# Designs tried in a protein design run: designed miniproteins, single chains, continued (5). Part 29

Each design is a single chain, and the fold is of that chain. pLDDT is the mean over its residues in the fold that is shown.

## One batch from the design tools (miniprotein)

Design m16985
Fold by ESMFold2-Fast:
Structure m16985 (fold): chain A 71 residues (1-71)
Amino acid sequence: APRSTVTVEATNLDTGESHRQVFRDLPMSAEEAMAMARESLAAPPEVSARVRVTVVDEDGRVLTLEAELAA
């Protein structure tokens, strides 16, 4: 099965606090992982945030998505 590593970097625009989460070896393609990230970012935000999602698949293909969310 295709595998992807997803890195999510988020900065709270009100506090300036940032954090990073890494989801390794997810059993999904880069396209599937990116679709999941887009769906998550389409939900109404609870805080104003800048989010960067980087997906790297098992072949080294890199996809990046950036979004600014307004609460």
Scores: mean pLDDT 80

Design m16986
Fold by ESMFold2-Fast:
Structure m16986 (fold): chain A 94 residues (1-94)
Amino acid sequence: VKEAAKRLLKGYLEDNEELIKEAEKEIKEYYEKHGEEVFKKSETADPYSDSPEAEIGSLAPIVFVEKYIEAKKKKDEETIEKIKEALKRLREIR
């Protein structure tokens, strides 16, 4: 899921529909198999824990936040909007 979430963000940043679709499919399949239990645990998980719950909860939001801060410093409004759309989509896939 970590790599799929990164590919989802990259797809939005590069306007690559094929990459977005592949990443969405991979994330959705993971959430369908593990979703409710993973998200329930991630709310209380230490972000530095070795658990899959902590990895999903900490790494996907962190990657999005890092790119958002970078885009904001560059005043790249297009990139900011793409990051917001990717984050919204990531939350909707669950």
Scores: mean pLDDT 62

Design m16987
Fold by ESMFold2-Fast:
Structure m16987 (fold): chain A 85 residues (1-85)
Amino acid sequence: SMQDQILDVVDRGLSRLYEAQQRGASEEELQKLLDETRKQLLSLGLSQEQVDRLVSLLEEYRANMSNGRKRSRILEEIRKIVKDS
């Protein structure tokens, strides 16, 4: 389904960000991964507003890698947006 495709793109984006962060990737490289995720979400037919919100949540997730409680809240919000798509 479309929802499964969106969740797969988001999950892969999060996994790539996590791996890049673990190996000490540059801010430029992390931004490139976010841009690639944005393009994939747009290609699935999500609105610009939905994509902007999802990418902002991925950026918040990355910024809060050490804050488990905040990361959990971000993941819950991502799931809600995807479910409503």
Scores: mean pLDDT 81

Design m16988
Fold by ESMFold2-Fast:
Order: sequence, then structure tokens, then C-alpha cells
Structure m16988 (fold): chain A 80 residues (1-80)
Amino acid sequence: SLAEEAERLFRRGREAFAAGDLERAKQLYLEALRLATRALGPTSPLVADITRALAEVLEAMGQTEEAKALRRRADERLAA
């Protein structure tokens, strides 16, 4: 299912982040976010978790304003 695929990509993204591969983590999180949103909707806990993880990667990459915007979206559980 799309939800299972999103969870698998999210797990791979976390592994990439732990390894210091920020670009790979970002790509995997973006793909996981797309699939999770389609499968579960924008207010699902999985979408919020992936969005926070993506914000953490962006902050690590120096993209502070984009990270701040994503954290705000996850906290408010609003669709983009």
C-alpha cells in the first residue's frame, strides 16, 4: 500500500540522516511525505512526523527559514 511504502521511505530517510547524508535524507523524506499525504491525508500523525523530520534536515543544511515554516505546519496540522 502507499502507506506502507511511505513508512518504508521514512525509515530509509532516517537511516540516511543518521549516516550524515542530508541530501539523501531530504529526498527520501519528500517522497515519503508525498505518498503519506495521498494515502492518509495531510492531518495524519505520519505526515506530521515526516514533516518534522524534514524540518530537522533543512535546519542541519542551514535552511533555517524553510525549516521554521515546516515545523509551524506540522504543529498546526494544516495542509500545504
Scores: mean pLDDT 85

Design m16989
Fold by ESMFold2-Fast:
Structure m16989 (fold): chain A 91 residues (1-91)
Amino acid sequence: EEVIKAVEDLATRILIALQAGFSNEELAALAKREFDKLLSLVPEELQEYVRKQGEEIIAVLLDPSLSKEQKLQRVQEILMEIRKKLEDYLK
């Protein structure tokens, strides 16, 4: 589905940027733009859920106490939850 591919694309962009050493502010700005795009494809009933998960990812990316490895793990966990929720809704 288009929305599942959008989640995969968003995940890839954020994870590559994080690995490439983008600043916390650059990562947060990227995540905000990517989630704004994703929300246009998400069913209305799930938009609040996806928005809140995006806010959590941005908070993780902005957290100066977290290592790159911790940010990678937590972002991947949240993205997996989003994907599962969307797949469960679309089946």
Scores: mean pLDDT 84

Design m16990
Fold by ESMFold2-Fast:
Structure m16990 (fold): chain A 79 residues (1-79)
Amino acid sequence: AEEEEIRALIDEKIAEIVKKYNLTPKQVERVRRRLELAARLGNISNPGKGAKAGIEIEYQRILGKSDEEILKTFEEILK
């Protein structure tokens, strides 16, 4: 199911961020909320591909990527 894939993606991104930055439980919760919101907004904009694109873009924002790098990633995912 799409929902299971989205949840797995969010969990994977959170695990990567936690491993790299040693986040507190409260920081993990904030990251989860940001990724969940990005998935929802992405799905509204482009049903089918948008949820995964939204998660990836927000993940790159959390990692401090530039707007130009984020835009390029967005265009590649939505092709």
Scores: mean pLDDT 75

Design m16991
Fold by ESMFold2-Fast:
Structure m16991 (fold): chain A 96 residues (1-96)
Amino acid sequence: SASAVELKPEEVEKLKEELIELAEEILGIPKEEIEKMIERIVKEKLTAEELDALVEKEGERMKKLVAAAVGVIGAIKHNTEEVIKQVEEELKKLAE
């Protein structure tokens, strides 16, 4: 049961890439930009307040980019198959 909560690093990376590709298809933002935003948030430890400031400054495109990046980070940080599958299903429903 413990192993069902903790995914292998390889599987986490694969699901992360799948979520980024789905976000690209839904939002029309290149996956490279989503990956760069994820890297920036993680590396610089950007707070919710700092992300809100970026959205206010840069507008709607930044809002979508931040939402996608934060969603992917949240899914992989929890490292739970159930949460990742729920996010995938929600993104797929939005793509319909």
Scores: mean pLDDT 72

Design m16992
Fold by ESMFold2-Fast:
Structure m16992 (fold): chain A 99 residues (1-99)
Amino acid sequence: DPELVEEAERRITDLAVEAIKKFNEIADKVPDPEERYKLRIKGMKEIDELVKEALERVRKATSQEEADAIIRDFQAKLDSLLEKMEKEVEEINKKIKEA
């Protein structure tokens, strides 16, 4: 169903945009420009991989229930990634302070 897939792709894109915004706010807490850049590259790559996976899954969806489940899983994975990135910032900032 082209309309089901198109709507699901839009929802995935909207969630990705919000996650990227939140991730940039998290990454901006790193005071060292080199470490901040490394974190941004790493986080953007992980977000891109999650988007790619979600888009591949939703294009195979045959029902609204299946599409909704894929989108909920994608959102949960984005939330987990953002939490992981906040912990990475804490570890980077500890290392910077001790250096």
Scores: mean pLDDT 86

Design m16993
Fold by ESMFold2-Fast:
Structure m16993 (fold): chain A 80 residues (1-80)
Amino acid sequence: MTQAEIDGLEAARTVARAALENAELGLRVADAVADMYSTWSKEEQQKGAEVARREAQRADPRASVALNHLASLLEENVKK
C-alpha cells in the first residue's frame, strides 16, 4: 500500500466520521481536508479522490455525500 493510499484512507475516515455525527460537519471537514490536499502533488490528490469515491460506495448514505464532495473538490484541484 502506497503512502498516497494510506493518506487517502485517513482523509476518507475523518470525513466519514464527521458526516455520521452531523451532515453539515462532514461537508465542512471535507472542505478543510481538500484545502490541505491542495498543497500536495496532483498525483496524491488524484489518489485521494479515488479512495474517497471507493469508500463512498461502501459507506452509510450520510457519509457517502461528504465523501463524494471531498472527491469532487480533489478532482477540481487536479484540473488547476
Scores: mean pLDDT 84

Design m16994
Fold by ESMFold2-Fast:
Structure m16994 (fold): chain A 94 residues (1-94)
Amino acid sequence: MNLSPQQLEQEVEISLLRISRAVSKQAVDRTLALPSVTPAQREELRALLEELERAVAELEQAIRDGDAQRAAELRRRISELERKLSEAIDAAKA
């Protein structure tokens, strides 16, 4: 199976997205293991992680479909979700 240069670039971006998602999941799992995390913070962290995982899956599909507009919208959403998740993790650790 001969991958085109464009297909190779798509697979590299998808691989980087999967690594970023795995890092976010590990950070959430580590935070949820803390005894000081409230039920409300636990629910928020899980909800944000679920939305991030869904957005990443949708971005992977948009990249494969060549849908540049949808991919751009999903990249913006993922950046916002990653920011919110980082803030929620920091709040839970305080």
Scores: mean pLDDT 85

Design m16995
Fold by ESMFold2-Fast:
Structure m16995 (fold): chain A 92 residues (1-92)
Amino acid sequence: MAEELLARARELLARGREAADAGDLVEAARLGAEAHVLYLRAKAPEMEEEIARAEALARELVAALEAGDLEAALALDAELSALGREMAEKIK
């Protein structure tokens, strides 16, 4: 059931590494954020509210990076990381 989401996350992480190797750190961050959300969906599908928050935070983080707003990007990354920790505690 989660296999398809994990396969997508793995593909996005591989593309993110290629982007980082090419020096495109913004694209690497975008792909990493998408992979993270897919991973959360695969591991914690019951946490629909937390997954929706993670998706919103990931989109805002990418938008901040594209705008060059590093302060906003760092704050959003901290919120996304905190949410990921909360979800991990409930699942493991």
Scores: mean pLDDT 76

Design m16996
Fold by ESMFold2-Fast:
Structure m16996 (fold): chain A 120 residues (1-120)
Amino acid sequence: SLVEEAAKIVKEALEEMTRIAVEGLEAKDLEGALEEMDKVFEEARKKIEEIFEEAEKKNDIETAKKIAKMYEIFVEFYNEVKEILRETDVENEEEVKKAIERIEELKEEAIKKIDEIVDE
């Protein structure tokens, strides 16, 4: 289904963005992490928009609403992770540890919300 296809794209992007952010924090390369996250976000956004447009063309209003909800969760995750990266002092090991834990928690909550949308 288009809902399952969109969910797969979002989940794969959430996993990839989490990996990029965690690796950036551990390597103390926040600028590189932010750049790579922006690339993942734009690729996923384009794919989700194409699936959303397909649902709209079919007048499948409920599918389009579910895809829009998943996209909002994805955008919220992206913005929150970028803010965490920008606010983290990478020279402070305790701040890095807390940032990683928070990003992983945000990913788990986002995936849970996506699964709830898919399961109806």
Scores: mean pLDDT 90

Design m16997
Fold by ESMFold2-Fast:
Structure m16997 (fold): chain A 92 residues (1-92)
Amino acid sequence: SSDLIEQLERARSAARQGNMGEAAEHVQKAIELETDPLVRQTLRLIKELAENPAVPGSEVARLLEALIEAIRNKNISKLIGTTLRAMGILLD
């Protein structure tokens, strides 16, 4: 939905500015708007990264941008799989 994309774009902008609290709040609103349980779980992981002071805002913004593009292109499942693999590599 347009409301979901709007929340994700606001989260991305906040993350780019280093305002990680605001980024996490907008991701939480996106979780509440999303009905797909897999997308909601991916958003919860992104929220955890936004709340982690060791994770740079630029990295959170990059993940949000990729998710926005996947939603717009209706290729959510493929992007989520790729995002989760990338996050797994970063946690090693």
Scores: mean pLDDT 79

Design m16998
Fold by ESMFold2-Fast:
Structure m16998 (fold): chain A 82 residues (1-82)
Amino acid sequence: SKLERRVEEVEERIREVEAAAKANPDKFTALQKQTIATARELARLAREMVENPEKASELTLLVTILTASGAVTTVETALKSA
């Protein structure tokens, strides 16, 4: 589905920023590391919503995806400015 694809895209972006933080921890602030952790938690919730469509509306899933994406975007943008 379109929403499942969006969850996969966010999960991949989170893996990339997590890998970057592991490789160069000194390049990331404590707040940025916390933001990555928050994005990971939101992505897990979105995955659970995709796997259990009766438990959450498509709107709730979409909002969760957008919030996780926003968190990752914040970290990605900050890294480009550093």
Scores: mean pLDDT 86

Design m16999
Fold by ESMFold2-Fast:
Structure m16999 (fold): chain A 75 residues (1-75)
Amino acid sequence: GSREEFIEEARRIIRETMRRAREALANESVGEVRRIIEEAKKRIEEKSTPENEEVTKVAVRELEDLEARLVAEAA
């Protein structure tokens, strides 16, 4: 259903974002890591519906946690 499609899309965005952010971190670009994660959060929010608000909040927190971890690894 639409909810299942949204969950799978959010998971896909998070997986691709992690890959790209890790690549940016390997190139010592913390600014690029932040940009990649911000774009991913925006994409998930733009695809959100009221029925999927809780899924969206969880996905955004996961991306924020990812940013915090990668920035800490760079320090």
Scores: mean pLDDT 83

Design m17000
Fold by ESMFold2-Fast:
Structure m17000 (fold): chain A 85 residues (1-85)
Amino acid sequence: SELEERENRLIDGMMAAADPDQDGTISYEALREALRGLEPDWSDEEIEARVRELDPDGDGTVSTSTAREALLAIARERLARELAE
């Protein structure tokens, strides 16, 4: 749908900003910034909890594909809530 395309485009922009060198990984700091951009009402603790969920092995990085999927899911959930209200 157009809404899904819009969210994909938004996430594409966020991923490009978070991984400008296209090294296939995203740092915790970049991921926190992306999450804050999508959910500005989340606390730092909530953002950190989500980052840890995406890297359960604690290796210090998240693959761009994993980060993208998570950010898309969050963006879609946010949009669904906005449209319901």
Scores: mean pLDDT 73

Design m17001
Fold by ESMFold2-Fast:
Structure m17001 (fold): chain A 73 residues (1-73)
Amino acid sequence: SAPPSVEELIEKLRELLENGEAEHPDAAEFSLLILEAELKGKLEEVKKLFKEAYEKGLSKKEILELIKKLLEE
């Protein structure tokens, strides 16, 4: 089966943020990066990066670091 879509992952992150942001700092950090990407007009670039990294089997930490680097520009 194909990996879940980026849109499905974003929706799941929103759900996790609402229910457990204080318990799950990783979920909060991911959500903040998505919001920063929207504010900077880089959401589509972040979605593409996330999809490619997920398909390559990169860890959550590696994906977070790649997104942070993209947003540094």
Scores: mean pLDDT 66

Design m17002
Fold by ESMFold2-Fast:
Structure m17002 (fold): chain A 86 residues (1-86)
Amino acid sequence: MEERRAELEKRLADIQKKLEELKKNGVTGESLAQLYLEMAEIYRELGDVEKAKEFAQKALEIAKQVDPDSPVYKRAKELLEEIEKE
């Protein structure tokens, strides 16, 4: 699974760059929530439960403000519940 770990770390770095770009450009809402959700999913797959929980919570908070019925909100909520159950 070494190739998968390397790809996940690379994707995480790419998403982190996009996240900072959105924040610096004042872009908020669904796009920001989506990136936080993607980071949470990657951290969970890497086994970093603390970071996965942190980013899932951030995604949930933003998605809730935008649209609480959105797929991003639903996924972030489910991911947080799964992480807390672990």
Scores: mean pLDDT 78

Design m17003
Fold by ESMFold2-Fast:
Structure m17003 (fold): chain A 81 residues (1-81)
Amino acid sequence: MVDIIRLRNQISFLGGQIIDLSSDNPDIISQVIQVGRSIRNQDFDTARSIAQQIRDNTTDPNVIRITDQMIGLIRQAQQLS
């Protein structure tokens, strides 16, 4: 239980970083919110799919790096669920 809560908090933190870097891109902000909703619903496949869409819809190397980290944490959360 403690480990899954920690992973969810880390995913949320990375999502906040993506929003901060993408304040001028409402589509990416909307997608980050959808990732958070999918994680809350334990729909990790949908969360990973939307995170991949964020990665594909950006040319910002910082957003790509953070999104790749978030996808890795989502995979870890799925394995612990």
Scores: mean pLDDT 84

Design m17004
Fold by ESMFold2-Fast:
Structure m17004 (fold): chain A 70 residues (1-70)
Amino acid sequence: SEEQRRRNALATLAQALVDLKRGELSEKDVETIRGFLRDLGVDPAFIDQATEELKKLSVEELERLRAELN
């Protein structure tokens, strides 16, 4: 479903941003992940909005969100 696809995208983006904040991924790697989600049929506007909102969160908040989505 679209809702499940969006939840999976949020979990993936949250993990990518944790890895970015920990120095395990680059900004380019995050852009690649966003492109991958778009190719899977996730709405590009949703990806952009979710990325901006998730960037405001701490590592602890992102890890909590990811746990709730899985």
Scores: mean pLDDT 85

Design m17005
Fold by ESMFold2-Fast:
Structure m17005 (fold): chain A 92 residues (1-92)
Amino acid sequence: SLAELRQRAAEELRRLAREAAALPADDKEGLRELVLRAIRIVQELADAGALSPEQVSRIIGLVLRAVGAILDGDRAEAAEALLEAARLVEEA
């Protein structure tokens, strides 16, 4: 079901939040892979009709906020942004 798909996606985004918190600031390949995984999750939800265009836009904004926070060395802010993305997915 779409609800189960959203729940699994939210759980994966929470795992990415934990990975972001532990990511070394100079690990550009790790950052790239984290971003690609987050984008793939959002794309799969959008393709399944599990998210509205407005929800997709909001969640992508939070993923980009997480990337900016990691580049600034603020892993706590990156984790918070990804946790907020997970909440929006779960509540969709």
Scores: mean pLDDT 81

Design m17006
Fold by ESMFold2-Fast:
Structure m17006 (fold): chain A 58 residues (1-58)
Amino acid sequence: PSCSVSLSSDGVPVVTCSVSLALEKGSNILDVESNGTLKFKSLEDALFARDILEELFG
């Protein structure tokens, strides 16, 4: 799946992947939402998580 980093309306960095099941397998990552979106407090953490998810899933 492809993942992207964006900001929510409140300026919270989020990582969204095209396949929600990929995020469910990332159970070590906190703040997973049922819609397949991960929320982070910092942009750096979101970018790191995106890079890891893309490395794991291609």
Scores: mean pLDDT 61

Design m17007
Fold by ESMFold2-Fast:
Structure m17007 (fold): chain A 81 residues (1-81)
Amino acid sequence: MLSEEELVELLERFAREVEREIRELLAAGASPEEILARVRQRVAAFLAEVEPYLSPELLARLRAWLDRYLGVVAARLEHEA
């Protein structure tokens, strides 16, 4: 079972990797829609991997955080032409 500390470390690593991929895709001229679709796939895969090891409370907090993260990414991409 994952501790909150272990989850935070995994989440920080995940976010760093996703941010790097977003930068690479933007540099390659990918559309905002393509980038957002990739990020959504990454989020879904991360959630599926960690979900069996989380308490219901920690899972609910993670889902809420990921939903907010996706919203922030979408908003940022709309401002990047």
Scores: mean pLDDT 83

Design m17008
Fold by ESMFold2-Fast:
Structure m17008 (fold): chain A 82 residues (1-82)
Amino acid sequence: EAEELAEEAIKKIEEAAEAAVKAKELLATGKEEDKKKAQELLAKAVKKAKEAAELREKAEELDKEKGEEVLKAAAEADERIA
C-alpha cells in the first residue's frame, strides 16, 4: 500500500533530520570527541535518507500523491536542519 510506504519513508526522513541536527550541534562545540560523534550521526542520517528515497520511489509508483507527500516532508526536514 502506497500510504504505508509513504509513512515509513517520512519516518526515516524524520530520523535522518534528527540525526543531522544533532550532528550540526556537536560540530558547533569544536570538541574532537563531539566531531567523531557527529560523523557517526551524519553517516546514520545518510543511510536513513537513502532508505527513505527508495521507499518514496515505491510509493510514487503506486500513488503519485503519496510520493508528493514524502517530498514535502523531506523539504520541511531540510528547513529544520538549516
Scores: mean pLDDT 81

Design m17009
Fold by ESMFold2-Fast:
Structure m17009 (fold): chain A 91 residues (1-91)
Amino acid sequence: SKEEANAKFKKLQELVGRTLDEIKGKSAVEQIEILIKGLEELKEEFPDMGPVLDKAIEELKKAREANDAEAAKRVFERAVTEILTEINMKY
């Protein structure tokens, strides 16, 4: 239903907004750790997206090895977009 889609979208927006606020002013490594935690929280809220989010978490761990916060942000953004696409398809 549209109401169920709206509820899922609101939860996604709240988790993403909190994660993006938390990374502000942090070191590259701290930003990546926060993004990993954000994806783990998204996995708990969207368990049907588990395989997609597990792949994104692996990519974030590689970005952490490279100390590349910008690559990590792109991975996080892509994962969020995939969840949004799934919400639009299912609800």
Scores: mean pLDDT 86

Design m17010
Fold by ESMFold2-Fast:
Structure m17010 (fold): chain A 79 residues (1-79)
Amino acid sequence: MVRVTIRVEGSLNKQIAMAIITMAIAHELGGRVVSVSGEDVMTIEVEHESKSAAEEMARRVLEEARRLGLKVEVEIEVE
């Protein structure tokens, strides 16, 4: 299993928008959303069975964050 951890900074409305986009990308790529948490920084954790799917998700999330002008950090951990 491969875990993708996404941390989103910004206003609450933009964090919520980014969370929805992130969950949609995860679903499209066959990932499973494990958790969504945080107060000042929203953290979204997604599990993928393949490293390639995790890396594609990270790419798409960062592209969408750039379009929205949001600061997003992505971490990929391989088991």
Scores: mean pLDDT 82

Design m17011
Fold by ESMFold2-Fast:
Formats: structure tokens, C-alpha cells, sequence
Structure m17011 (fold): chain A 68 residues (1-68)
């Protein structure tokens, strides 16, 4: 739980700090656990996939804060 929470925080901070999309190539290089966390954020509407398959922040930071 603690290590999962830290992983979510690190991903969230990286996305929030850069506001850049997470590319499909970048996503593919992540661990399966990290990919699962990003998939959960997609399911909760915090992230979405754009036309190029990049993961983009929707701006729903209330959902993100609930996961942190």
C-alpha cells in the first residue's frame, strides 16, 4: 500500500509538473504495476487517451487527490 501510494504520487507530480502527455512509448517502458495505476486513473476520469494514444490529464484534480 505504501509503495503503491508513493508510485501514484510520483506519477501525479510528474504529470502535474510538466502538464505534458505521457506518450505510448513512455507508457510501454513503465512497469506493469505503474501501467495498472495509470489504467486506474483512466477508469476514474483523471486521465484520458488522445487521438495519438497519449495519456493526458483531464484537469479533474479532485479525483487525483482522492487517489493520492
Amino acid sequence: MEEVEEGIKRISLAVLKTTSPISAEQYAKLSPRTQALLDQLLAEGVLERDADGNLVMTGDYEKLEAVL
Scores: mean pLDDT 64

Design m17012
Fold by ESMFold2-Fast:
Structure m17012 (fold): chain A 89 residues (1-89)
Amino acid sequence: EEKRKELENKAKSYEDMAKTFQKKADDYQRKADELNTRAKYLEENKDVFPEELKKAQEEARLAQGNAGFYKRLADRYKEMADKYKKEAE
């Protein structure tokens, strides 16, 4: 009984962490999408804003990288939560 409750508490903790990392992934993905939209506009005006285009592309790449990193963390923590939930059954 005690051991089952401890496993359930661990599952909940990992689930909450997974949700937190998923939110960070979603926030970075939105930033990447916005920067990619801006980069597309700047690409159409490439001769006027070459340095701003390069900066927008680099910032979009970094935001996309961060989105992927937090998505992988969210997935790993969700797998840990699911594992402890099954062990509690």
Scores: mean pLDDT 85

Design m17013
Fold by ESMFold2-Fast:
Structure m17013 (fold): chain A 69 residues (1-69)
Amino acid sequence: MKKEAIKTVKWMGDRASEALRKQGRDELAEEFEKFTKEVIKKIEKGELTPDEGIDKITEKMNEINRELG
């Protein structure tokens, strides 16, 4: 389950970052990429459960969407 959650978080992060870069939001894309890596690392260390990791990446996506309007 950890391995599958890590793949999901990476997939979500990669798609979000790619979308931001296509909009010319390189700074937000870099921030999102860094956040995604931190979430993955915490899941690998057992500091976050798979579900908590997915929740955190989803919350970050919602935060960015609010900033973009």
Scores: mean pLDDT 81

Design m17014
Fold by ESMFold2-Fast:
Structure m17014 (fold): chain A 92 residues (1-92)
Amino acid sequence: SEEERKELEKLIEEIRKELSEEHQKELDELEKQSKGNLLLLAKEAYILLLEQKYGESVRPVLRKTYFEALLTDPNMPFEDFKKKVEEALKKL
């Protein structure tokens, strides 16, 4: 819906503000690759934010969780994706 689209756009912009210039550039490249898929872009932005917050050591777990979510349910709502990622990080 238009409301869901606006919420995802707002989420992406809030995450963008917290990212370093290097991660912002990476997000810009991911945006070009997502071809307007805001749900996918929001998930990618969240993973970048967590890599920035927790460092390189969590990257393998974050990437695994991201790809498992895409394979299991590519349209998984952002909140469900976020919960799955948080649960994966708690197991580290």
Scores: mean pLDDT 85

Design m17015
Fold by ESMFold2-Fast:
Structure m17015 (fold): chain A 102 residues (1-102)
Amino acid sequence: MTREQRLAELREAQPLLEEAIKTGSGASAETAKTAYVMILIEQGASKEEIRRLIEELGLSARGKVFVLLHMGLPLERARELLERVAAGDTRAVDEELDRWLA
């Protein structure tokens, strides 16, 4: 697949995800928010824009880990962060996000 084709598909998906965020609930809305951030990363969004979007969308700690994975976080580290989130510790995720978006 060419870069131009992928970028066109991502641009078409963006309005659909925005609609899903507005009309969806619970897990559906959370999945759409996470996918929306990933699409903007693929489109070349700045680290500052990515940080702002995560905050504005109110992305969950789990969603933040999946965004970090998409940005290149090692699977082993992502697993550790998800285990901490399951235990109620979201601080490690926010600290990792700050390092990657610095």
Scores: mean pLDDT 77

Design m17016
Fold by ESMFold2-Fast:
Structure m17016 (fold): chain A 81 residues (1-81)
Amino acid sequence: SMEELRKELEELIEELKRVIEEAKRRFPDNAEVQALVAVAERLLERAKELLEDPEASKEEIEEQITKIDIAIAHLRALLEE
């Protein structure tokens, strides 16, 4: 349902925020990490916009969930190397 998708996006926004802040604190001078952080911050801002838009489509929300999930996985992998 749309309600379940919006809740999932909201939870992913909070997780992405935490991962971004950890990456910035631990690797401020790592160019590869900072490049992924920049991508992740753009995904975070779009996700917030979609969550604030009552007319956002199911497809737009599902696409953003997928993109954020991938970004979290990539950042977590770099943080563990």
Scores: mean pLDDT 87

Design m17017
Fold by ESMFold2-Fast:
Structure m17017 (fold): chain A 100 residues (1-100)
Amino acid sequence: SAPLSTEQFRRLAETLLQLLAQEILSLVDNPEAQAQIRAVTDEALARIRAARSPEEVAAAVREALARYLEIVKRDAPEILPTVEAMVRAVEATLAAALAE
């Protein structure tokens, strides 16, 4: 398959990040953690939109995923295994898109 353009990869990354953020927000009951997850998502979306290459998009997503895991570890450790599985799925999807 032909590799994705930077624009196509940005759209994929934005969609995956928004879906992941929505799922985490549905599982997290702590309002401060919810606010932090929204802030991380907004910052990551801005970085993805400003990115000039698929590698810059991937870096922005990777940082957001790490920050989601830190928030969940601190404020909702009971859902950590579920969030770790979702993070791995997002990372695998983006890695596959970069390889093709």
Scores: mean pLDDT 88

Design m17018
Fold by ESMFold2-Fast:
Structure m17018 (fold): chain A 49 residues (1-49)
Amino acid sequence: DDEFQRLTSLAMGYVMSGLVSPGRFPLTREEWIKQSKEIIEKALEILKK
């Protein structure tokens, strides 16, 4: 199942975008943290499958 790989890639994409291009997406710090947590939690749920 490649769903785990997609979610992991998305989570890594957000993290790397924040490091390389902190202004890449128009998010507040609070919203960026929120989205990062949600993506990570989703990836963890896939891992628990």
Scores: mean pLDDT 61

